# Ledger of designs, part 35: designed miniproteins, single chains, continued (2)

Each design is a single chain, and the fold is of that chain. pLDDT is the mean over its residues in the fold that is shown.

## One batch from the design tools (miniprotein)

Design m5188
Fold by ESMFold2-Fast:
Structure m5188 (fold): chain A 110 residues (1-110)
Amino acid sequence: MITVTDSQSSVTVSEGGSATLTATFSAPVSAVAWLQQKPGQPPVAIGTIYSDGTVSLRPEAQGRLTLSRDLANNTSTLTISNAQKEDSGTYFNQAVDDGSRGEGTTLTVT
C-alpha cells in the first residue's frame, strides 16, 4: 500500500498569482492522477503524469496547469499559473497503481 503525503493542507493565492502543490509517495508509482473537487461535486481528474514523462491534461487546464514528477524523490507537483477563481477547490493526488490517495490540498483563490 502506497502512502501519499500532501506537503500542505491548504494554500491561498491571489487571482493572477502562482501556486505549487506537491505530494510525496512512500514508493515508486507508474502513474499519478491529479483530481479537483469543488463543493457539492465529486472529484474530477484534471491530469495524469506517467513515469515515462507522458502527461495527459484536460483541455481547460492546458497552458495554466502543469504536472511534473521527481522520480528520484517519489514526488509529484501541480503548478497553477495565472490563478483564476474557478481553480479554487480541493486537489487530490492518486497513485494509479493501487488507488492510494492523499488527504488533499485545499486551494483558495482570492
Scores: mean pLDDT 81

Design m5189
Fold by ESMFold2-Fast:
Structure m5189 (fold): chain A 64 residues (1-64)
Amino acid sequence: SIQDKIKKLEEEKKKLLEEIYGLTDVIMDPSSSPEEVDRAIEELRRKTRELREVQEEIAKLKAK
């Protein structure tokens, strides 16, 4: 059902937000190496894009 699809996407959104928070912690941690920070920034950009796509799909399904 559409509701089941929305529920699955909202769980995916929750997971992405947790991953984004974790990456932000790495970036803000003064003990992180420059390489760790650079990798975290690249991953943050990817996860933020994925989050946007998930949010757009949720909005699209709710509009039906």
Scores: mean pLDDT 86

Design m5190
Fold by ESMFold2-Fast:
Structure m5190 (fold): chain A 80 residues (1-80)
Amino acid sequence: SELEKLLKELEELIKNKAPLEEILEVVGKIAELLIDEGKIDLAKELSERVHEALYNAKSEEEAKENLLKVVKETVEEYKK
C-alpha cells in the first residue's frame, strides 16, 4: 500500500540521519493520504500525536524515534 511505502521511506530517512524537516515532509504526506481516503479522525489523531512527539522530545534523535513510533501505530490502526 502507499501508506506502507511512506512508512518504509520514513524508516530509511531516520536510518540515514536525514534532517527532521525531511522526516516531517513524509509524515505530512501520510496525513494527506489519510485525508484523501476519508480517514479524517485518524489524520487528526496523527497530527496531535506528532505535535506531542515533537514537544516531549529531548533531542532531535528522540523526536525522530517518537515520530516513527507514532507513524507505525497509525499504520496499524489504518489496517484495523
Scores: mean pLDDT 86

Design m5191
Fold by ESMFold2-Fast:
Structure m5191 (fold): chain A 69 residues (1-69)
Amino acid sequence: SMPLPPLTAERLREALTALGAPVSLAQAQAIVDGRLVRFPDSRHLRAAVYVLEEYGRRDLAARLRAAHA
């Protein structure tokens, strides 16, 4: 399988839009930077965690989950 390119805010935003969980570029950048981001909808959280794990960013996925615990 083809390796994914490095995670960027734009790539995260595009992937989330494709999954039906769109976010702003500013929210995507905050997630990539490891800043606190809260989603009111669990669909956004699940989609973002999925994309972060696919890109090998398990550190960011864990941080995002912790923000919603």
Scores: mean pLDDT 82

Design m5192
Fold by ESMFold2-Fast:
Structure m5192 (fold): chain A 59 residues (1-59)
Amino acid sequence: MSIEEIAEKGLEEVRAAPSVEEAYRKAAETAKRMREAGASDEQLEEFEKRALEIIAEIA
């Protein structure tokens, strides 16, 4: 799976999370997977920004 696919699936998991705590957990798991796949700092920052925007909509 590409870094972009990992990020996209992670954002959908964050969006589908039943709580803020689960959304943060899903975001952290996805960020870890992206790092393991060789994601750049810029790719991680973009993912984290998008995940936090989704979490703000849930909270």
Scores: mean pLDDT 82

Design m5193
Fold by ESMFold2-Fast:
Structure m5193 (fold): chain A 79 residues (1-79)
Amino acid sequence: DMTEAIDDMIKLVYEYLEKVEKGEITKEEAIKKLREEIKKKHGESYAEAAVEIFEKIIAGDEELKKEVKNLYKALEENE
């Protein structure tokens, strides 16, 4: 399901960003885990999209970071 894939991508991207910012894991470890988790559940195309979003945010895309954070909060608040 495309909606479920997008939901999981947003959740995992945000969760791994928080872990990297807290110093719990490296960005390289986050990218590897994010790719593996999304690929296992939703396939390679969604895994690559999730990693691309993550890499852009790490590279300094503050607008994308805010959008992902807002989507993550909306997903948590609605359930």
Scores: mean pLDDT 82

Design m5194
Fold by ESMFold2-Fast:
Formats: sequence, structure tokens, C-alpha cells
Structure m5194 (fold): chain A 56 residues (1-56)
Amino acid sequence: MKYRVTEQAGEGALKLLGKKPGDVVTDEELAKAFPGFSPEQAAALAEAQGAVERVE
């Protein structure tokens, strides 16, 4: 799955991912910023926080 990083994403999370607002990331890349989470759990948490939005 692919997600677009929003401007609501925290600077710390962006630094861990090496991404910027507007970048497209995968659920696996999101899991890197949330240690201990599966890719699906990390993506769901990031979406709930408004840090990413699902892209087509």
C-alpha cells in the first residue's frame, strides 16, 4: 500500500523515515518509524494521527 506524507507528520517521524511532507511511502517504510508495529498497524496509526493519507 502507498501513502502520502502530510504536513501534519511530526518532524521526528519524518527524520526516522528520511521523508518530507508530500512524499509517498509504503506501509513497510511507516513500520520503520513505529518500532514493534506491523506494517498494517503502523499505517493505520499514522492515518489515525493524520500523518499520512492513503493514495490510490
Scores: mean pLDDT 74

Design m5195
Fold by ESMFold2-Fast:
Structure m5195 (fold): chain A 77 residues (1-77)
Amino acid sequence: LSLDEVIETLREASPEAEIERVSENRARVRGEDVLEDGRRVSLESDIEVTDTEVIVTTTVTDLETGAVETRTQVFPA
């Protein structure tokens, strides 16, 4: 997998999201979403592609309360 392939997949799945390529193997994805309970959240994901894995670190900010949650997920490449 290349970062370019990951970015194209994300653009097809989430065309409204802002995608910024920060290096040859890293990208940032930003967007807003509304959860099932009506909460508006800001989403920021940092994506790093290595030879063996894709590492996604997502920060979710509640736009009403300012509460922040960070999650890291690792996927096989």
Scores: mean pLDDT 77

Design m5196
Fold by ESMFold2-Fast:
Parts: structure tokens; C-alpha cells; sequence
Structure m5196 (fold): chain A 91 residues (1-91)
């Protein structure tokens, strides 16, 4: 439980870095406002942001290498891509 929560917090920080680099203020505001909500609402809002980040990562990967390397860890990019494929299969 604690280990899973720590992983979620780490992923949230990486998502914020991606959103800041892309200038997506609406998704950043959604994440900040979600901190005041119940756990279920936080999870739903996180799911929405994950989809937006997955789309945004495709755009970010077309940016210069310097921007990509400073914004994300390789593991986070791979995690987002796996989540995107799973979400697309459910739709």
C-alpha cells in the first residue's frame, strides 16, 4: 500500500514535468485541484491526465533531444506508452 502510493506520487511528479514542458496549464490545474478531492475522484482525474500525457508524449518525442531527455526518464516514457496501448484497447 505505502509502496504503491510512493510510486503514484513519483508518477504524478513526472506527469507534472511533462505538462509543464508542454505548457498544458489545464491538466496541471486538474491535478492540483484533484488533491482536494476524494480518492476515487483523484483516480478518475489521474486517468484523464494519463490519456492527455500519452498523447502529449507523442508530440514531445518529435521535439529536439535536449528537451526530451530533460523532461522524462526512459522508464516513465515506456510506462506512459504501455498505458496508452491498454487504454486504446479498452476503447
Amino acid sequence: AEKDRELEEKHLEEYKKILEELGDENSLKLLEESKKEDPLTQAMNLGVVEVRVAVSITVLRKQPEEVREKTLSKEMIEYIEERKEKIEKLL
Scores: mean pLDDT 63

Design m5197
Fold by ESMFold2-Fast:
Structure m5197 (fold): chain A 70 residues (1-70)
Amino acid sequence: MLKVGDVIKITYDDGSVSTATVVKVINGGLAIAKDNETGRLISLTDTGVPGVYHAYDLETGRTGTGTVVS
């Protein structure tokens, strides 16, 4: 499960890559992360695959896949 402070590597469907830090966990299936370079907010939804999340950029509407960086 995601925790506040977890770092996520996000690969967007357009091929761009970013990292984001989890700033809020709403429940076990939903968290909000902040992009480490742009400060944009990204929603992370549990895919049912451990450590893999669906990413949605709240400003741009871009989608991608987030993976926990340990």
Scores: mean pLDDT 82

Design m5198
Fold by ESMFold2-Fast:
Structure m5198 (fold): chain A 81 residues (1-81)
Amino acid sequence: MSKEISQQSAKDYDKLAKLAEEKGDNLELAESLITLGISYYRLGKYEEARKYFQRAIEVAESLGKEGEEQKKEGEEKLKEV
């Protein structure tokens, strides 16, 4: 139905859940959340995109210096939504 996400987006959710469980907050999780946010933005699902960009910023912020670039990217993407 009109609110269903693509099969690719469903795979991305599964990957994020596994990454969160195995490694907790990490750079790959922050990058994956930004990618998922961009995917929802391209689909016109702006509220979902905002949610994922906000989560990516939180994860990147918890990484300190290692997450600085991902935090900046997430903040810039969030401004576009």
Scores: mean pLDDT 72

Design m5199
Fold by ESMFold2-Fast:
Structure m5199 (fold): chain A 56 residues (1-56)
Amino acid sequence: SFLEIAEEFEKLGKLSTSKMARANARNKDKYTPAIQKNIEDGFRTVLELYKRKLEG
């Protein structure tokens, strides 16, 4: 979910990105399911890149 993604970004110190994910959580009902999935997948991709960069 967008909230879980936001919490993971907060753990990485990416507060601005976390805030964006929380905003998407609040506004998810304004999007179609396909758009919601695309936005969530985008955030998850960025999160994975940050995690990999920290690991080496």
Scores: mean pLDDT 76

Design m5200
Fold by ESMFold2-Fast:
Structure m5200 (fold): chain A 90 residues (1-90)
Amino acid sequence: MKEEFEVELDTSKPQTVELEFKDAKVTITADPERNEILVEVKAKPGTKVTVEVYDENGNLLARATVEGEEARLSFPAPPGKVKVKVTVES
């Protein structure tokens, strides 16, 4: 099964978004003091989660794919509007 969600974040403000999928939970936290987006993934065995971060102009800033039950990822994100795309494959 494949599920996909896109969320827009303003990284100039502290913000946390929780995304719940059938086989995964993904928590996205914008940290303006560190110019980072922190992504925590909790998934069922056999699930693949891909996270892609784009700037406001549609340029890909970072991409990571995780396989496994738990992962923590940090992505550089300058202050401003970014788009985070999460794809869950199980």
Scores: mean pLDDT 82

Design m5201
Fold by ESMFold2-Fast:
Structure m5201 (fold): chain A 89 residues (1-89)
Amino acid sequence: SSAGSLTAEQQEKIEKINKLTEEALKKAPTEEVKQDVLAFKDLALDLVNTEDPQKRAVIESSMGIIISALSIENPEVAKYLKEMYKVAS
């Protein structure tokens, strides 16, 4: 929640998240799933830029819900979301 310059570590995480997002979008079978992927990307980027432990916990909880839902319906897409979560965490 403090305003700071992006670190080299944060920049590397953002680059990896963007690459994983592109791969997930290529595997997304419907526009609805693509919107879920884009929403997840925004959460992952927020997590990279969030230092407050309480805010991080809320973002991680939201990410977990999306992963759980897509793991049942679109496991190929969920695989990339799980990797984005690991990168952002």
Scores: mean pLDDT 85

Design m5202
Fold by ESMFold2-Fast:
Structure m5202 (fold): chain A 84 residues (1-84)
Amino acid sequence: TDEVWRRAMEILDALRELIRRAATELAEQAEARAPSPREAAIRATAARLYALALGLDVALEAARAGESVEAARRRLEERIQERA
């Protein structure tokens, strides 16, 4: 079932990229707005979507490599620290 696995990975990669694009668009909209509760909410949503895209990216890398959940978690923590 290599074809099923490859198709599933392609779909997940596409979803990851769509989430990343949505986060970027929301961040751009927030930057265009004056400071407000709505601007803060949009910015917070963009940050959550970036975190989801990063988490999915790490999970897909781990799945392709056959890595453990623990190894994937450690790599995610490293990526979060790099962006902090």
Scores: mean pLDDT 75

Design m5203
Fold by ESMFold2-Fast:
Structure m5203 (fold): chain A 62 residues (1-62)
Amino acid sequence: SKFGEKQVLAHLNSLGYAEAKITGKLETSDYFIFAVKTKTHSGIVGISKSNGKVTYSLTPLP
């Protein structure tokens, strides 16, 4: 997605994650991958280039 960062932050905000920010980005042939941190969690959000599907894996901060 051309607007992947905006989509990722909007998605995390819609789920109730406060203070979401992008800490890293990686692009593959099939996915845009974002490393993210929120007030309570950190992890990865992926966006499929073929269908725009958003997937995420977030873990609580220690």
Scores: mean pLDDT 79

Design m5204
Fold by ESMFold2-Fast:
Structure m5204 (fold): chain A 70 residues (1-70)
Amino acid sequence: MIDDFRAKLSSVPKSVADSTLKKVKDILDKGEREAGELLAAGRVDEALRVARKSYDEANKIVDDTVKKSS
């Protein structure tokens, strides 16, 4: 997952790519924690929604960064 985002950022300056990847990692880590807590509580559908939302947010940040760097 993170490596896929790094590949998308290959055209972006390294400093911007590194900052973006750090932000993406923080979003994904938070989503994983929240989804894990929901799974432990048996709230599977909510956990899946949280995981998807975190991925969509991370993907949007990567896409926006690539678009602004063109």
Scores: mean pLDDT 81

Design m5205
Fold by ESMFold2-Fast:
Structure m5205 (fold): chain A 90 residues (1-90)
Amino acid sequence: SIEQVKELLQAAVELAKGKDVSHLELVAHLSSREEKAKYISDQIETLLGKNNVEVRIKSAELYVAILKQDPEKAEKISEELLEIAEKLLG
């Protein structure tokens, strides 16, 4: 659902800011930022379509932005992914 995408994108931005998102049920069982970033990226692709090249590229860029702790890039990519989600799921 679009609400699941919004939650994943919010978690991505918070991780890029260097914040711990262990309180989020979706990623609470994961210990590292890399594991959480990979889970978020994989789930976005699953929800928005594994065959969508734009989704795959943007999900990969979001993963990199989280690992580099680049919140501005994470926010920009999250906004772009949300627009795609609204077109596909809204």
Scores: mean pLDDT 79

Design m5206
Fold by ESMFold2-Fast:
Structure m5206 (fold): chain A 79 residues (1-79)
Amino acid sequence: SALLEELERLLEEIEELLERAKKATTVDEVQSLGKELHKLKERLEELEKRAKTEEEFRIIQRAYEVMDEVERVMVRKLT
């Protein structure tokens, strides 16, 4: 479905953000990534409202899990 394709693309963007977060070396970089994460979360929440199938909900669940990992990586960079 078109929604599955949008969710898969969003998941790829979130996974790319995770790799960028792992490579971040400055507070300014981490703050910029945090703003990007917030925008991706807003997009995911909007797509979640349209979800109807088990496959769609599985990708959404995976996207939230990767977002949680991004937040954990960023917190470690700031401590």
Scores: mean pLDDT 88

Design m5207
Fold by ESMFold2-Fast:
Structure m5207 (fold): chain A 94 residues (1-94)
Amino acid sequence: SVIEEVEKLRKETLEKLENAKSIQEMLDALHEFYEKVLEIMKKNKFPKEVIDEVKRIFAQAAINIIYNKDDKETALKWAKEALERVYELVKKAS
């Protein structure tokens, strides 16, 4: 299912985020998750409104991570919240 596929990606990305050595590695992991989630959503014909919300969540997370680049704990919190918000949105829209 779409929910299981996104949950697997969320767990894999969470591990990458927790092991990230730099803000750039966090941003790279988050971007890879973003690309894969968008592909899954487009393949499964998700409404434009839901896809646009996912794009907004990731854009806001990237801004918040960069803004907190000198506070890795806070940056990580924003990255983790983005993963959870996307997962809950996929569950609700499925």
Scores: mean pLDDT 87

Design m5208
Fold by ESMFold2-Fast:
Structure m5208 (fold): chain A 81 residues (1-81)
Amino acid sequence: SALENARILREKFGEFIRSYLESQGVPTEDLDLYLVAMGILAEDLKIDVETISEAMVRAMLDAILYGSDGQRYLEKARTLL
């Protein structure tokens, strides 16, 4: 599920994700929003979040921050929070 993906991402990459988001100007209070959005993206694209690299995590964050579908994933994440 998207929420299980978000939990795994937090456990494995939480510090990396927080630091990257802060470097891109995202407020720290939005961390959970972006984690859930990444979880939804991973579910939609059939990405196994337990086996991915930091490079893939960065690519997923960039897709949400700068990709054409990013706002859609953030809106979906808000409905789950």
Scores: mean pLDDT 89

Design m5209
Fold by ESMFold2-Fast:
Structure m5209 (fold): chain A 82 residues (1-82)
Amino acid sequence: SKKFVLQAGNLTITFDTGNGTLTVTYKGRTAVVPIDLSNPAHFAGEVLRAIGDQLDLESITDQEQLDAAAAELVDYYADLGA
């Protein structure tokens, strides 16, 4: 499968384009969501922030790391889909 792994502080983000899934792991907690980039800004803003809430991120720094990783994923898909 085509996998891209980003590490952002305490977060490990696995983007599996073969399965169409995004997996986010934080301090032993895991969230898995389908990849739907019909609106990349919504995915980066709303979906990944909801994942941060689901994973119970302990600090603003951890949320900032998730947000930065989300920006990298949006850039990756913009470059791939252009």
Scores: mean pLDDT 71

Design m5210
Fold by ESMFold2-Fast:
Structure m5210 (fold): chain A 84 residues (1-84)
Amino acid sequence: SMEEEAKKAIDEGEKLIDELRTLAERASPGQRVILEAMIAEMERALKNAKKALESGDEEQVQKAINELKETIERARKVAERLGL
């Protein structure tokens, strides 16, 4: 179901934020600034996804899930480019 897909994406996003925070603690000052910016974008996407899920609107849920998945992929690529 879309609710299960949303829950899975939210859980993945929350886990990735924890991983990025751990990386930021060990990163250089410049890398940390970039990671902190990605964490902020991830937190906004997660809030949007949670609000959409609470609304029960299937179109809003699908849009928010897609935006969250795109943000997760972007965050992973940023970490990879930083050599982390």
Scores: mean pLDDT 86

Design m5211
Fold by ESMFold2-Fast:
Structure m5211 (fold): chain A 87 residues (1-87)
Amino acid sequence: SLEEVVKELKEKFDELSKAPKEEIEKLLNEIYNFYKEKAKTLSPEDVELVTIALLSELQELKKERPEISELLDKLAQEIRKVAAEEI
């Protein structure tokens, strides 16, 4: 469900906010792959809602962890590309 997808993404972002530097790329890849797979199965309207929630979480994390802002911006670009294909 949409609610379960959003909840799991928030849990992964909580992990990412606390993660040591060595785990960052792995967690970003997990978030990207999770989003990409779920986007294939959701309606276009639900993909839009998940995308908005995900991009919002990335912006909040950039405020908390500015040292990884470039990696977060790269993920945001890749997410927007997936959304453009599915919406």
Scores: mean pLDDT 83

Design m5212
Fold by ESMFold2-Fast:
Structure m5212 (fold): chain A 65 residues (1-65)
Amino acid sequence: SELVAEGRRAFAAGDVDRAVALYREAFARDPSDERIGMEMAYMLAAAGRVDEAQALGREMRAALS
């Protein structure tokens, strides 16, 4: 989706908050796409925000249950 493409560009530019916001919107439109949730968690972890990555992982697993 375009939201995912924009999110990847934002992450590449160092804007982690914008990247995660775009990915959250993409996930809301297709909550069955676990890959979007995994990419968000990866982005947060890569930026050193491991607690946020873990919290997001739990949220995404709950949404897919």
Scores: mean pLDDT 79

Design m5213
Fold by ESMFold2-Fast:
Structure m5213 (fold): chain A 74 residues (1-74)
Amino acid sequence: DEEALHRAVAERTRRLAEEAGNELAVRIAELALSLDPEELEKALIELAKEASDEEVKKALEIIAQAQAEVAAAA
């Protein structure tokens, strides 16, 4: 179930981001939970213009961890 997998990763990303205090990753997770894929892609492009390379790297690490945790739970 693609929609369930997407939701699980987004919810796990939000939790990990909140624990880490990473506001960019929290915002990405909230957008992923509220927007359709086309609107999400557009919003992510705009966010990338506002974020530093270090902030993006930290957010990507949190997303990767969320993906790994969801995969391990399956």
Scores: mean pLDDT 79

Design m5214
Fold by ESMFold2-Fast:
Structure m5214 (fold): chain A 61 residues (1-61)
Amino acid sequence: MSDEQRLLRAVLEAAARAAARGRDPDAVVTALNEVIQEAMAAGASLDEILARLEAAADRLV
């Protein structure tokens, strides 16, 4: 799986967990996309972006 596919899968899995817990999956996807954009703007590697995304998903879900 490519790095882009890994990031997409992490976002989709977080959205699915949010929906299962009665949270708004669209809001979670929006927040995670903001985390990705900020990490990319800061010059983070794809591995660092994925780690930040997973940490944010754990907090939001």
Scores: mean pLDDT 79

Design m5215
Fold by ESMFold2-Fast:
Structure m5215 (fold): chain A 70 residues (1-70)
Amino acid sequence: SMEDVQQQLDQIFGEIERKAGELNERVAAGELTPEQGRQQLIDFIEQLYKEAPPEIKETIQSIIEQVRRY
């Protein structure tokens, strides 16, 4: 259903935001380089992508491409 799709998007965005925050703090603390943090974030989002329904895969792929640029 559309409600299920929206709930899945909300869950995925929340997980990505949390992971990005954790990695950003580690980069700021000098524990990771920006490149290492970016790669770990990409790896995390790719895992979410593999389990995502087709309806949201394009949105997740767009997020991966945005992270790859920075």
Scores: mean pLDDT 82

Design m5216
Fold by ESMFold2-Fast:
Structure m5216 (fold): chain A 77 residues (1-77)
Amino acid sequence: DAVELGVRQAAEAAKEIAKTTDAQVRQQAIDQLVGVIRQVEAQFGRDAADRMAEAAIRALEEAGDLELAAELREKVA
């Protein structure tokens, strides 16, 4: 299932972003992730995009990066 794979990949990408301390690199990586989520919305619909966004946000929260999780939530709304 391509959507389930995308959800897992988004969560893994978010975990890697949370390990980064450089603010510019973090911002660039979040913007790239938002772009991928928007592409998924266009190809597979809003429900698929929402699942990927929620998985990434949850992964950031679990990593303890609450500020970045909040930023991603705003950018995908």
Scores: mean pLDDT 82

Design m5217
Fold by ESMFold2-Fast:
Structure m5217 (fold): chain A 71 residues (1-71)
Amino acid sequence: MKLVELEQVSGRPLQVGDRLYKDGKEAGVITAVDGNRALALVDESAEVGDAFEVRDAKGRKLGIARVVRIL
């Protein structure tokens, strides 16, 4: 996994522990939040510009976040 910075694109505000999904597969987790930005641990294949579906612990869709930086 790699550490990335995300930006909220749509939906509710990002929260620590929110799960990230890509193509129906779990691809990461949010580890820290500051406003509309977040840090996340994501799959090694993730690149700047990639969009993830944000879900809660029950698998409910909360919104979309995008990779703005690889750390």
Scores: mean pLDDT 84

Design m5218
Fold by ESMFold2-Fast:
Structure m5218 (fold): chain A 86 residues (1-86)
Amino acid sequence: MTEWTEEDLKEREERIEKELEKFKEEYEVEVKLENGKAHITITSKENVKSSFTLDGLTEEEVEKLKEFDKETWLKAVERARRQARA
């Protein structure tokens, strides 16, 4: 049984939402779809670039990533984490 209360879950969600709001102001996101893979490049205001590749993203998910959709970004981060550990 997860020991998370409803309040703890809401705080976690609010924290993620605030992180994403800051993220879209501080970073530019470019997504390139090529051969069923999404190549995501994140550029900070200081011109620091980070890139990663995700398999199995649809065009709809790519558009939602560009819009900083919270759920899509959380799924993308989790996919990237699993891919890095596999």
Scores: mean pLDDT 62

Design m5219
Fold by ESMFold2-Fast:
Structure m5219 (fold): chain A 96 residues (1-96)
Amino acid sequence: MEELLERARELAERAIEAIRQGDVEAALRQIEEIHRIALELFKLDASEEDFEEIIELLERIARVAREQGLEEVAFEAEVNIGLVRIMLGVLKIINK
C-alpha cells in the first residue's frame, strides 16, 4: 500500500510540473498512472484514508491545471476524482 501511495505522490508532483510547463500530454499520462494506482488500491482493499489521499492529490492537480488554463487536464483530473469517490463509496457500503 505505502509504495503505491508514494508512487501516486510522485506522479502528482510530475503532473503539476508538466502543467506549469504547458505539457498537456505529460500531465494526462501522469493522471492515467494515478488512476491505475487507484484501481490497484481498490483490488487490495486499501483504507478509506488511502482513497481520500488519492482524491486530494487529484484535486491539487485539477486546481493547478485550472489556474494555468489547461481545461483538458483539469477535466480529466475531475473525472478521475469522481471515479475514485465511487470506489470509496463502494468500500463504505462493504464496511471494511
Scores: mean pLDDT 85

Design m5220
Fold by ESMFold2-Fast:
Structure m5220 (fold): chain A 92 residues (1-92)
Amino acid sequence: SMEAKKVAEEYKKKAIEINPESAEEIEKAAELIAETLKDYRDVAAAMEMLIRAAELGKEATRQALKAAEIGKKEGAEVGMAKLRAIVNKAEE
């Protein structure tokens, strides 16, 4: 979806501004999220979680990329659940 790609691009820029050291991982995760999720609202939710991972640091961002890769291979729901777990674990 053109709308999904546009949403992913806008949130990607914000995540890179927060954590420029993880720009390559953020870029790859955003691309995978846009390819896996067809609804732009689902893309927005996933990209908000990626922004939170970027705020948490380099390791959380790396784990978010792995979650996006799993989402593409095993399904969007599995990837989203892993992405939520990364952010929730850091809040404990």
Scores: mean pLDDT 82

Design m5221
Fold by ESMFold2-Fast:
Structure m5221 (fold): chain A 95 residues (1-95)
Amino acid sequence: MEATEDDKRLGALLARFAALADRAGLTYDDLAALEAANPDPRAVLHALVDLIARRLGLDPAAVQALYDDADELVALSERLNKEREAAGIKFSEPL
């Protein structure tokens, strides 16, 4: 199965968030605390955006763009998993 534009976009979004987290000085413990406090992946990513924005002093327009990127990341991840299931490939969890 060939990589789609959605696969490339997902990779780009993941790389962008990783770079921003590094620039904000986020540690593994910070990320683990966000996951423990937030019940779902979208809530975790929104909390991550809030923490990055606070540490980097981002303006409201930049914060909104990151929320949009976080929502796109969640939607693309869910869509790609459903497309893999439709193709007869099933994953109980990513390994």
Scores: mean pLDDT 74

Design m5222
Fold by ESMFold2-Fast:
Structure m5222 (fold): chain A 98 residues (1-98)
Amino acid sequence: KIEELEKRLEELEKKGRELYEKLSKNPLDGETSFELFDVVGERAKIEKELEELDPSLRKERERREEEEIERLMEVEGLSRGQAVARLIGRQFREDFER
């Protein structure tokens, strides 16, 4: 079942690339734009089904979201994560300086 969904995902990805290339040559091609939209929708549905069949894929997505949040907090100058990391690093250094 997972292998079948993966194969279909690859087929949709190939079709999406072909449609995107066609649309890049004629951006006003509404028919191709609608087909690309349908392909994107089908891909999202299959990805959702894969996440339901393999919970590790969902955890990977959640982990990436958490990492992105942490990066945003760092970019915004939040020092809490750095303080925790420095405290852990200080304890580690103290244990090894004896």
Scores: mean pLDDT 64

